# Designed miniproteins, single chains: the designs that were tried, part 65

Each design is a single chain, and the fold is of that chain. pLDDT is the mean over its residues in the fold that is shown.

## One batch from the design tools (miniprotein)

Design m2245
Fold by ESMFold2-Fast:
Structure m2245 (fold): chain A 81 residues (1-81)
Amino acid sequence: LGARRSELVARLIGRVFALAASKDPETAAKEAEKLGRDVGNELGLSPQEAEELAKRYAEIAKDLNETIHEVEARYQANKAA
């Protein structure tokens, strides 16, 4: 069970990373929130726990998008210097 849950989480985290890299932060967060909610429901979490997982996924996607943007900005600044 733990390994199976870990695999589902890893696959969905991978999708969240792809969304964060290719979409604006608001869109990435909304899509990740939906994915987290779907995962929570599939794992048999309570509605409250599934909603918490959805919010965590949205936060992760948003943070990743911000980090990618910051790294890109730093690379551009370093090239311009």
Scores: mean pLDDT 71

Design m2246
Fold by ESMFold2-Fast:
Structure m2246 (fold): chain A 98 residues (1-98)
Amino acid sequence: SPYENTARHILYFLLKNGFISKEEVTEENFDELLKKMVELVQIYDKDKDGLLDEEELISLLESMGIDVEKYKEEIEELLKKQSEPGPSKEELLEVAEK
């Protein structure tokens, strides 16, 4: 699913920057967290293409209380990479363990 791939990229950003609890990214909780992120991406995806543009991604991150100006470069990288395969469940769990 393109929405699942975009959600995986966003989860990586959130984990890397400490915006979600590492305890929420366990093998038991991962599928539920991914599902919730997919639903959030679908809400902000106005074009319904499975990808977020810059304005849509900024709106999503701001809805989570993130100061987007502090993460401008990382947001630009996410926008460039979202069409590429995102981190696997195993890779996201590894980020959460560190």
Scores: mean pLDDT 81

Design m2247
Fold by ESMFold2-Fast:
Structure m2247 (fold): chain A 81 residues (1-81)
Amino acid sequence: MAEAAYQAGYQEAMDFGRRLPGEALRRGWSEEEVFAAVERLEAEGRELVAQGEASGDEALVAYGRGVLEGIAEAKRISLFG
């Protein structure tokens, strides 16, 4: 279950990265607004890890870690544009 949760979080972050350039263009977002959207998702990932660790929810920790690692990979491959 934790592995599936991690993969779900990772895929959510990658899908977000793939959608973000088109969403930014559609909404007329500035580069700063794009960065703010990425930072919000990253903050959500960190919060999920913290909540999971506090509650002993391994799946929640795995999901949050998946989101954070997905964001890091998306940044590395310039997926956010």
Scores: mean pLDDT 82

Design m2248
Fold by ESMFold2-Fast:
Order: C-alpha cells, then structure tokens, then sequence
Structure m2248 (fold): chain A 90 residues (1-90)
C-alpha cells in the first residue's frame, strides 16, 4: 500500500468522479483494449469493495505500464503530476 496523505486521498476520491474521462483517455491511447481494461478495473474493484482510491491507483498504474504519459493522466484527473508519480510507487 502507498501511504497517501488525507489531502491526497481526497484528491484521488474526486478523481474517481472523472472515471469516464479516464476511460476516454485509455481508448484514445490504447484503443478498445484500454477502454475494456479500464472498465474492468472499475467494475471488478466495485464488486470486490475496493476503495475509490485503490481503483483510481490501479487504473493509473495500468495506463503508466502501457506507456500513457503521467502528465496526460494528471491533466485528465485534475491532479498534480507529483500525485500520479506517487500512485505508481515513486
């Protein structure tokens, strides 16, 4: 687990409300595979009762592992690039 501050957790919870924009970014960068996988992380995370923070972090990690630039992820989520770097374990 990544040790987020309360402020960072609040930002990531608000970012979950932008999950449709994350799906759109995943489709733009990775095509139907990106769309499918992002929707899968959302639906499986909700089914398994993961937190909104954990779901958003999983999607950030997926997008980063597939070559999506951190700056673009940060822009879509409305969070700092520093927070996105922390979400990937940096």
Amino acid sequence: GIDFTDSEKEQLEKAFNKRKDLINLAYEKLGPYGDFMTRYYISSGEKLKYSKVDIVVAIIQFLHQNGVPLKEIAKVLGVSEKLVKKAIGK
Scores: mean pLDDT 87

Design m2249
Fold by ESMFold2-Fast:
Structure m2249 (fold): chain A 80 residues (1-80)
Amino acid sequence: SNAELQALRAELAALYVQARAAKDKEAIAIAEEAFTESNELLNEYIKAREAGDEEKAKELLEKMIEVLRKAIEELRKLQE
């Protein structure tokens, strides 16, 4: 859902701030790569919505959520 996407983006942003404060280059790179990939998917999502392709828009939204979830999981494992 869009609410889930927004919550995951906020969580990744918080982890990114923590990574920068810690000067953790690996964590910073993971967060930046996830933001780049999710933003590319967001651009495709906007195009799908403008074209009225609801099925493709839903698929792209699910892909964005998956990218963000994987990055958050990886960042949390680095903190262990």
Scores: mean pLDDT 87

Design m2250
Fold by ESMFold2-Fast:
Structure m2250 (fold): chain A 108 residues (1-108)
Amino acid sequence: NAMEEAVKKAEEDFKKHFLDLVRKAGPVSEKEIELWEKIVDKVIQIIRDRAEGLKKRNPEITDEEYYQLVIDELKQLKEDFTKLIENGEFSGKFTYLVIQAILEVQKE
C-alpha cells in the first residue's frame, strides 16, 4: 500500500528531525540520544494508536484518510517542536504528548 509507505517515510522524517532538534537544543551524549530515540518512537506509536482508535470508532474513514491523519499529525508536531527549540514558542498539545511518551517509556 503506497499510503503505508508514505506514513513510514513521514515517521522516519519526524524521528530524524526530532533527534536533530534534541542535539541542537544542547550538548547530549549518544546514551542520551538512545533514550530520546525510545521517546520519539513512543510519540509515533501514540499518534498511530490515536488515529487507529479514531478509524475504529468512525468506519467511514478510509485507509487512505487514516494514513493521512497520521502524516498530518506528525507534520504538525514537527512544526511545533521546531518553534519550541528555535523560538521558545510553547505548544501545550506537543508538551502533553512528549510527557505521555516519557511516562510510557518509564512504565517498561
Scores: mean pLDDT 81

Design m2251
Fold by ESMFold2-Fast:
Formats: C-alpha cells, sequence, structure tokens
Structure m2251 (fold): chain A 61 residues (1-61)
C-alpha cells in the first residue's frame, strides 16, 4: 500500500537524518559545547516530529 511505502521512506529518512545530525552535533560540540547542546536540542525536536509522523502512519496501517 502507499502508506507502507511512505512509512518505509520516512523510516529510512529518519535513520539517515539521525546519523547526519549526530555527526554535526559531535563536530560542533568539539568547537563549542554550548552551541552543540543547543543544536542537539533542535535536532531532537525535528527527529521526534518525524518519529511522531511515522507512528501516525503505522496507526493507519
Amino acid sequence: SSLERAKQILEDTLKRMQQQYDQQVKQLEQQDPEKGKKLKEQYDKILQGMQNTINKVQESL
């Protein structure tokens, strides 16, 4: 179904975003720990939003 494909795309996207965000946060934390922490908090909110979308798609399956 289209929802199953949408879920798979979102899950794959979330995994890639998580890996990229972790790398960016680690790099920034080495330069400026306070800015790295703030960036992590922003990225955590973005990732949580995508996870919530995946959960809603899953509930519709």
Scores: mean pLDDT 84

Design m2252
Fold by ESMFold2-Fast:
Structure m2252 (fold): chain A 74 residues (1-74)
Amino acid sequence: NAMEEIEKIAEELKKMGYEETAQRVLDLARRAIETKSPSALTALGVLAVAEDVEGNKKVAELIRKAYRIVSEAL
């Protein structure tokens, strides 16, 4: 189940201290999968780019992994 894999990624983000980012990943992934929303998927990709620009490389990599999982589930 795609959402189970996304929940695991969100748990990793929370353990790293990124609770708000983890919540956003869950909310965007759920919206994209449930509504087949391209805008929610795009927002998830933008979130990964924003974290990468801030120097949070590992956080960005986890969000990109979530993006791939969600994209395949659409």
Scores: mean pLDDT 87

Design m2253
Fold by ESMFold2-Fast:
Structure m2253 (fold): chain A 60 residues (1-60)
Amino acid sequence: TAGAEAALAAGTSAGGAAAGADGSRHQKNVEGMRRAAEAGALGPTGEEGARAAADESKRS
């Protein structure tokens, strides 16, 4: 569904960006960023991102 797709896209995007900011940039950050991005989409960061996307989608 359009709403679910938008929420997933925003959650993943927000999670990825947060992951990058959370860690330094190096080999260690590569692992942390990958895991944080996965957790962000389904975790705490992803939840807020998903809600923001859903709200914007409804507003449009």
Scores: mean pLDDT 51

Design m2254
Fold by ESMFold2-Fast:
Structure m2254 (fold): chain A 106 residues (1-106)
Amino acid sequence: SKADIIAQIKSELDTLLELASQVLDEESVKQIREQADKLLAALEDDSTSDEEKRKILDEFVSFVNQKILEAAAKADPSDRERILLLTTLSLLVAGIGFLAELHIRL
């Protein structure tokens, strides 16, 4: 159901924010949280068009990926744990994007 997909997106976003707090600065995490809240509100609002939902999703994905790339550029290449966490964040963003698109199509 749409409700089950929303519950999964919420779970994935909680995991994303927890991992992001370990490798991104406090302001970036706060902004990701605000973008996540905006995405969830749009997905759960039947008055929001599919086009508007996709725009908000694209904004969320682009924003988080930009923060991941900025953190990766500043990371020491020998910091394997940090690089693994940033890679995991990128994969979580892709998963959230897939679930949100599936929700929009239903």
Scores: mean pLDDT 90

Design m2255
Fold by ESMFold2-Fast:
Structure m2255 (fold): chain A 88 residues (1-88)
Amino acid sequence: MGEPGETPKGLALSGGSTEGLALIVRGVAKAVGGAGDELVKAAEKVLESAERTLEAARRFGSEEAIAEAERAVEEAKRALEEAKKLKK
């Protein structure tokens, strides 16, 4: 497969509430159950924004900024997968 498999070093040191974001998405999905399509679209937009932020961080951000942005992308991907599961 073509992916490098490199992850940001020191991922756990950020102290960011990445788990909190996933829980928020799950809670919102349950609260708006009938709007699963809207939730998926919102999650896709969040993921796109996170990926753009990661690209910017890799170009001129610090090592910590890159690690934080990569975590944001992972959380956005998880949120999107959860939203897709709850849309069904």
Scores: mean pLDDT 66

Design m2256
Fold by ESMFold2-Fast:
Structure m2256 (fold): chain A 55 residues (1-55)
Amino acid sequence: LTEEQKERALAGARAALAAGASRTVLLAMLHDLEKYLSELPEAQELIAEIRARLA
């Protein structure tokens, strides 16, 4: 992933969380963040937030 793609993915995940996105959308975002961005601290925080919301 390019830096622009990473920033776009993180921004998309934050927007989805803020908008109260459906479980299906949150699961898709979680999968992509875990697969491609799991090493980034920002992504780790978003992963934790999405997991908490899905629990």
Scores: mean pLDDT 80

Design m2257
Fold by ESMFold2-Fast:
Structure m2257 (fold): chain A 74 residues (1-74)
Amino acid sequence: SLEDLAEELIEIIKNSKSSEEFLKNFKKFLRDHKLSAEQFVEWYQALPEELRKKLLETSKEWQERINKQLEEEK
């Protein structure tokens, strides 16, 4: 379902420790679900507002975490 795919993507985002790991896991997600980049965008735009907000929130929290880790490693 759309909700199951969104939850899978949320878990990938939450569990990715680096930009490299995220990209690797995201590419696998696209392959496993037979989605092109264009089909992914269409899927995302078709999501209920609540799921889109949850994905955006999770992505923002992940980006802040990664940015903080990069600054702490300098």
Scores: mean pLDDT 81

Design m2258
Fold by ESMFold2-Fast:
Structure m2258 (fold): chain A 86 residues (1-86)
Amino acid sequence: MPSLEEVLREVIERLTAFDRTGDAAQLAAALELLRAAAERYSFSPVLREGIARAEAAHRAGDLDTAAGYVLGVAFEVQELLREQRE
C-alpha cells in the first residue's frame, strides 16, 4: 500500500497536471486520493473540513476553488510530516 508521502506526491502531481491541461479528471483523482488518505491516516478535523470544502466546490463546478482547497490540505499534511521528521 502506498505511504502517506507517496499519496501526497501523487496528489500534487495530479494538481500540477490539472493546472497545465485543465483536465478535470486529474482534479477529481487528486480529491479521491486525499479523501482516502484522510480516512486511512485519521486526518485532523481541520484537514477533513478542508477536504469537505474541496468536495463541495468540485460538486458546484468551482474547480479553481476545489483545487485551492486540495493544494492547501496537501501542503498542510506535508508540513506536519516534515515537523515529525525534525
Scores: mean pLDDT 83

Design m2259
Fold by ESMFold2-Fast:
Order: sequence, then C-alpha cells, then structure tokens
Structure m2259 (fold): chain A 69 residues (1-69)
Amino acid sequence: MRREELEKRIEELEERHKELVKKDGNPAKLTAIGVLIAGARFELEQGRLEEAERLIEQAEKLIEEEEAS
C-alpha cells in the first residue's frame, strides 16, 4: 500500500525527469534529480519508506521548479 504508492511516485518522477532531459534542462539540476530518484529507489528496496518518501519529496520539488522555468 504505502510502498506501492511510493513506487508509483518514483516511476512518475523518472518519467518527468526523462522529459526534462529531452527539453534540454539545467544539467546540474538534472543530475541532482537523478541522484535523488536513484536514492529513493535504494531506500525503498531497503524497506526504509520514510527515507524514500523524503528523497521523493526533494526530487519532486526540484522537478517542479525546473518545469516552472
């Protein structure tokens, strides 16, 4: 349930990140987003749901800022 919701959010972030790369976004910000998404997947696989959610929220914030630019 919560794990499935976090997995879905990570998948949505991966797709949004891919679209930002396609739109020639800021390279440093795109790298930071990629690291956060990878970290969120790792924490989720370890069963650390709260840490995974924290990383997801950080990635979402950076993606929203880039999409608004």
Scores: mean pLDDT 83

Design m2260
Fold by ESMFold2-Fast:
Structure m2260 (fold): chain A 84 residues (1-84)
Amino acid sequence: MKEKAIELTYEHLKKLAEYIRSLSEEEKELMRENLKYMDELSKEYALKLLEASELPEEEQEERLRELAEEIVEYALKNGEKFEL
C-alpha cells in the first residue's frame, strides 16, 4: 500500500513543518547546525523539510508530498526504516 505509506509520511512531514514554523530563527539555526552530525541522506531530507517549512502553503504542500514520495520510494527500494 504505497499510497497509504505516502499519506502517513506526508502527515508526519506536515506536522514537523508546522513545528519548525513555530520555532524562532535562533532555534531554526541551531537545528541547521545539528544537521552536520547527520548522514548525507538524512541531512538532505531534513534540509528539504526545513526549506518546505518556509514556503507559502500551496508550495509547501507540493514540496512535502514530493519529499514523502521520495522517502517512501527510498524505503521500499532499500527495505530500510528511515528516520527523519
Scores: mean pLDDT 75

Design m2261
Fold by ESMFold2-Fast:
Parts: sequence; C-alpha cells; structure tokens
Structure m2261 (fold): chain A 90 residues (1-90)
Amino acid sequence: DPELEKKRLERGKEQIEKLKKIEKEYGINNRVERILYLELEKLLKEGRVTQEQVDLALYDPDSPEAQALVQEVFQRGLKEFEEEKRRREE
C-alpha cells in the first residue's frame, strides 16, 4: 500500500531530522550526514536494527547506547564513503 509506505517515509524523514541534531552534537557536516543516513537506511531495510532501538536512539540521543550506535554507523559509513571516493578519483 503506497499510502502506508508514504507514512513510513515521512516518519523516517522526521526521525532523520532528529538524527541530524545528534550528528551536529558530534560536529558532523552535511557530507557525513548523508553517509550516516545511507547506513541507517540500509540497516533498517535489512532489519539489522529494530524499530525500538532506532526510536530509543532518536528519543534519547544523549544515552551511551544511542551515542555508541551513531558513532559506529558514522565511522563505518565515513570509511566506506572515503574508499568509494578514492576509487572514483583513480
């Protein structure tokens, strides 16, 4: 049902906006925000992260669990992005 998917997408966008606030807490710029977004989207689609964990990270961004999750995803995404960019320049 495309209407249900639109609601999920809109909710996802709102949650992503909350995540951007967490990213700024780590001094992340727009480039890195995109990397984090892509990684989170992959994790959600693969079911590697539960909705409850995502909600917890979004509602309690100062929690060590939320910070650890963002840090892990951010670090991994940044490395993958740099690797891809390096390969393209070559």
Scores: mean pLDDT 62

Design m2262
Fold by ESMFold2-Fast:
Structure m2262 (fold): chain A 82 residues (1-82)
Amino acid sequence: SNRDRAITLIDQAIAILQAGPQNPDSRQAIAYLQTARGIIRSGGDINRAIAYIQRAIMLARRANYPQAVRLAVQALDLIRSI
């Protein structure tokens, strides 16, 4: 499902952020992606998950993680189609 695919992409983005150099922006991006993942997994408010992913994308861009940004954007597109 689009939901399961989005969770997989979020998990991959988190793994990239965790493996690289840490700063406040990358740590906060991880926290927001983990929150979004939890909302999606529990069948919660998709609009809330979208907001958390969007905030994580902004922070991951500031932290200079282009691969994590790309994965989070793909997850966002899948979630928007639910």
Scores: mean pLDDT 91

Design m2263
Fold by ESMFold2-Fast:
Structure m2263 (fold): chain A 76 residues (1-76)
Amino acid sequence: MKLTSTTIKEEEEGNIVTVTITSPNDEIGRGVADVAKGAIIAVVKSSGGKVLSVEEKETDDSITYIVTFEKAEGMK
């Protein structure tokens, strides 16, 4: 089993935010990525933001979730 680190990358363009979660494609890495994805979606929704898309990309070595959301106007 190849254990490495989960990477979270945030990019912002105006009111649109893209969060890229990349994790090892193993049992632990998949679990960590799924929890991180769920947490980000929950925070966005609780803050009044709108989730625009959730993309999943899988390879033998990595799993990547790309969460794109729109900030609520006046988001705190």
Scores: mean pLDDT 76

Design m2264
Fold by ESMFold2-Fast:
Structure m2264 (fold): chain A 99 residues (1-99)
Amino acid sequence: EAEEAAERAEEGAKEAEKYAKEGDGKKAGEAASEAAYHAGKAAKSGDKEAAERAAEAAEEAAKAATKAAKKSTGLDAIIASGGAIGAIGAAFEARRAAK
């Protein structure tokens, strides 16, 4: 359960990086939001190793979505920014759980 959540957060971070590289702000933001959701689950699991992995994944997702937001306009930029903010929050939560 905890390890599965961390793996899904890592998958979301990789998707966010892929879409940010492609210039797809909407998909990068959506992927970052998925990474944030799963990182939050890992953080609440009580597994410190899963929480640490989830924190790293959420930090990467936030970075990717932020980069995508800067390259996007209109609604795509808003979605990318939302994903970045969500991932930043999830990273903070997961880092605290990993301590």
Scores: mean pLDDT 86

Design m2265
Fold by ESMFold2-Fast:
Structure m2265 (fold): chain A 87 residues (1-87)
Amino acid sequence: SIEARIEAVARELADRALEAGLVTPAEAEELRRELRALLLSDPDITEADLEALLAQGRRTIEAEAWLRANAEWPAEEQRAALAALAA
């Protein structure tokens, strides 16, 4: 069902953010709940939309983890790298 796919996407993104060290376990659970609620509020959401969101979310988490690991870099270079990784 679409509801099961929504739950799976929300959980995967929250788990990936937690594994990347971007959020605490409590924040990951909150992220999962908020993302699930947002996705369930869209009556026209498709499985293709969920796959696109999952792919984009993975790229965003990887980019954010890289930025935090390389915090010593100038902020302008960090923003440029984030934009490139999010594309």
Scores: mean pLDDT 79

Design m2266
Fold by ESMFold2-Fast:
Structure m2266 (fold): chain A 90 residues (1-90)
Amino acid sequence: AIEHLEKAIEHLKKAIEALRKDDIKGAIEHLKKAREELEKLSDNPVARAIVDGLELLIKALEEGTISKELAIEKLETLIKALEKELEKLK
């Protein structure tokens, strides 16, 4: 459980770094990896909600319907939510 949250947070941080470099493909790959880690936590309602959010964000980035700035803001919010979940497991 803890390892999957930590890996998801790291992939979301790498997605933000890729977005800042205008590497949209790299960002999408990191978001997909974060989603895979969170899908292993199917019994956690926060993880499930974030998976749903990542699905929508990946689609928006693939279709070019979201700005880089808004995508980064959404990802920073998701990272904060996951960091709060991680603290509850310590």
Scores: mean pLDDT 84

Design m2267
Fold by ESMFold2-Fast:
Structure m2267 (fold): chain A 68 residues (1-68)
Amino acid sequence: SLDEQLAKIEELMRQVMANQDNPEAYAQAYEQFQQQWQQYLDLARQQGVLQEGQQRLTEVMEQVLRES
């Protein structure tokens, strides 16, 4: 579901932020993050909720960045 994919993106973003000083771990987490981000947007588009999906994604990203 979109909610499950959003939760995975949140976890991956937290891993990206946690590994800023480790280039290899950062690169791996960021690659997975980009793949899940794209899959989420594609699914949201297919379900006709792209605008709402993008808004929720932005809110999650802002929360993770605020906590970092």
Scores: mean pLDDT 84

Design m2268
Fold by ESMFold2-Fast:
Structure m2268 (fold): chain A 90 residues (1-90)
Amino acid sequence: SLEEEARRLDGFLVLRLDLPEDVKKEIIRLADEANVQVLKYAVLKEPSHLEQAAELYERAAELLRRHAPEDPKAQALAAHYEREAAVMRR
């Protein structure tokens, strides 16, 4: 519950970044889909859902690094998504 709420708050952080609106929406969409895959794993226990979640987080991080390379907040969020992906691959 608390972790789910914290991941939803990522959307509020993305909205505060200096990024094109379409890029913000895509990052939020990718992170939300990753969260859905994590939830599917919690219920269904199929490892493929964690692999899909990791891939989605990695794509969100790539967009942040590409579109906001000089924004330390965007880089911190990208690093967070990369750590989430790494945990899911272990």
Scores: mean pLDDT 83

Design m2269
Fold by ESMFold2-Fast:
Structure m2269 (fold): chain A 100 residues (1-100)
Amino acid sequence: SLLEEAERAIEEGRFDEALELIREAYLKDKSVETQRKVLELLRRLAEEAAKNRDLETLERIEEIVDELIENGHEEVRKEALELSTEIGVYKLKIGVERVT
């Protein structure tokens, strides 16, 4: 499945490919099960992006999280809002601790 391929891509450090696979899975299947797995993988990807101080990837993750907040299932929306808050903290920390 797309989500299994996305999980493998995350494990291999292929974050751009993982994000594209996650987005495609979300667009093709609006079930709560798929949205939960999408959110789980976005959380893992956000943690990895934060470790790498990858602001661009965090912003791309935030776009999908915002979509889940607006159009996802009620249970998923609550977790998506929590992840959105965590991403905001990651972005703030990167902005304060930026090394050039």
Scores: mean pLDDT 83

Design m2270
Fold by ESMFold2-Fast:
Structure m2270 (fold): chain A 73 residues (1-73)
Amino acid sequence: DFEAFVKSSTPQEILDYLKKLIDEGKYQEATDLENTLFKLKDPELIEVAMEAGVYVLDKAVRDVVEKKLAKKK
């Protein structure tokens, strides 16, 4: 369960697992993990994932993160 994983893991562990899913071609699972991060309302984890070069991110989640980053200057 991605929700339990996110709640019990450090940001670095979450990013490492997300990168592993992408490297293994498990794009649906990577997208599900990104959506779980968005649902838990942790914008800092999503920002770090995007900076780390995450390729698969739901467009609605990405638009929200990009808007927040633009506001922060």
Scores: mean pLDDT 64

Design m2271
Fold by ESMFold2-Fast:
Structure m2271 (fold): chain A 86 residues (1-86)
Amino acid sequence: SLEEKKKELEELLKKLEEKKEEADRDPAVSARQAHVVRQLLAKEGLSYESVKALAEWVLENKASVGAVETVMEAIRKLIEELEKKK
């Protein structure tokens, strides 16, 4: 359901906020990974499936602050889009 998807996205957002504190803070790595995440989102589109996959990848791997923040922004945008469809 829409409510279950929104709840899962909010849970992922909370986990990503925690991950950000432990994330790689190298500015060059952060900028590079943020660019890659933006390119993937532009190519695949902003969907529940693509955003969830990227969030899980970031949580599973040693990601940079830039990657974490870019995925968090995508989650917030997707939550807003889901709320507009009510």
Scores: mean pLDDT 81

Design m2272
Fold by ESMFold2-Fast:
Structure m2272 (fold): chain A 82 residues (1-82)
Amino acid sequence: AGKEAKEKGEELERRATEEARRAYEQGPELARKLAEELVDKASEYNRQAMEYARKGDDKKALLYNYLATGYLKAAAEARRLI
């Protein structure tokens, strides 16, 4: 369970990072806006992870935590490109 959730988060990070790189090729302003959107998505997934943990759904809580981490890492990479 944990390994699969981690792999899904890493896959999300890779895809979002590629999207950020392509946005930067169109202009740094687009990369900046994407970085903000990725942070917002990470925050929302983290909120969902906390809600699932509160309900005792540890499997979904773990998955959403890894997805949030993936978006957060992609956002950091997008900001690095600016």
Scores: mean pLDDT 84

Design m2273
Fold by ESMFold2-Fast:
Structure m2273 (fold): chain A 82 residues (1-82)
Amino acid sequence: AEEEALRRALEEARRAAERAAEAAKRRKGMDELVELGRKLRKKSSKELAKAIFEKGDELGMSPASTAAAMIEAVGARIEEEL
């Protein structure tokens, strides 16, 4: 029935929106990590390093994954801005 097809399409759309929101939240977290990395380059600080790894942990990343993502994100942004 057309009503059942419409209901299924709306449910799929809601699930797609939820996945998009989660992806946007993850991207925002990566942007915050890039900013912390830039601050660490300007001034060496144990507190900034700790904040970077704590932010990675909040995003569900291991310390190694957080470090790798930071290096990759900072490198890409430097190429785009400089």
Scores: mean pLDDT 70

Design m2274
Fold by ESMFold2-Fast:
Structure m2274 (fold): chain A 79 residues (1-79)
Amino acid sequence: GTVEEAVALMREGGRLYKQGRYREAAEKYREAGDILLSLDPRSPLAVLAYREAARAYEKAGDLEAAREAQERATQASRA
């Protein structure tokens, strides 16, 4: 994974979110966060990606996945 790949995933996530495709949007944001975290464990962009994933999972009704994404965002913001 690269930063460019992660940015493209975040853009696709935003596009899917605007279409109401919340679960697909959440998956794109989560993948972006995972890539960014693998490159830099304290990436502010990874924090943003996981927060956007959590929001999209909540909209999709997947509260467990939303909680997991929010936890990853919190952990990345503290490291």
Scores: mean pLDDT 88

Design m2275
Fold by ESMFold2-Fast:
Structure m2275 (fold): chain A 59 residues (1-59)
Amino acid sequence: MNKRETITVEGVEVEVTVNGDDVGLATKSKDEKVIEKIKEYVAEKYGIDKEKVTVTVLD
């Protein structure tokens, strides 16, 4: 199952792609604390392990 949405966490725009239990995040933020908060938010929202959340930093 493929699902894509755009969310904003801590003022940072994030593209979320869900494929089964795998969740991918694309963000322009390089702030590791912000990235950690995004991973926690998405893991909680989709009911998955934080370790299954993959983050890609865009330039």
Scores: mean pLDDT 76

Design m2276
Fold by ESMFold2-Fast:
Structure m2276 (fold): chain A 65 residues (1-65)
Amino acid sequence: DETPQSLLDRAEALVEEIRASGDEELAREAEEALEVLKEPGVSVERQVGAVLRLIGLRLDLELAR
């Protein structure tokens, strides 16, 4: 499934999950990473970096529990 959209949909779902946690700082960082994925013409390196950041933020959320 060639899906820049599916990647964005998953990233948006992750940002929503982080927002639902009530941690506004993590939510802000997650939204910043999501904005990188939404940039027109964003490089593969920046896309990979943004995805890794979102994964890291999700792990930080898990560890905070």
Scores: mean pLDDT 75

Design m2277
Fold by ESMFold2-Fast:
Structure m2277 (fold): chain A 67 residues (1-67)
Amino acid sequence: AMAEAGAAAGKAGDLPDIPYGLTEEQVLELLREIKGEIKTHNGVKVVDPETVEAVLARLGRILGEKL
């Protein structure tokens, strides 16, 4: 069942430091990309390292463009 009141949703403190005016929407989109790649195997959630790397690379590119 997916019943979460979103107690931590939108809490800036749970997100990494957002330099150079990245919007909350952009950060949430990156997090959704990670979440979308979470696979469930026999009740165990697994995140592909490739997805994490892709998100980090994308964040680094955004930071580079703002400098």
Scores: mean pLDDT 54

Design m2278
Fold by ESMFold2-Fast:
Structure m2278 (fold): chain A 78 residues (1-78)
Amino acid sequence: AALKELALTHIAAAREALKTSSASAADKQTINTLLTQAENAVKAGDYAAAIEHLTQALALAQAAGDTALAQKIQDALN
């Protein structure tokens, strides 16, 4: 329960950071899709899939140079 709530809270924080992200429109769309997939995986109890999707989103945020978004996604992984 607590782990699921914490993970969903961090994914929501990453989505808020995404709204003001400096990433390209294409990267924002891909990151948003990955965050949605991670949220659905957490809700289903599939934390392995959630970690995979969040790790991909983190790599894209880092490549875009958006350190604020990268930090929010990293929080969801910890």
Scores: mean pLDDT 83

Design m2279
Fold by ESMFold2-Fast:
Structure m2279 (fold): chain A 66 residues (1-66)
Amino acid sequence: PRVTLKPGSGGYVGQKVKDTLSKVPGVLSVTVDMGNDEAIVEVDDSLSLEELQSIKVPGVVSIERI
């Protein structure tokens, strides 16, 4: 899934999003792209996109499947 971050989030928000999502059961990896205000999340089959979207993380605008 692709996670869209608020513009101007900087490294601090990117680190918070990475740390928070990495603690979620079923999240395998989180790669933050600060240049595009995005993060790419790899998830296990046990974690649905809807469950990931239900996680309220400050600085996240949207989560979509890619």
Scores: mean pLDDT 72

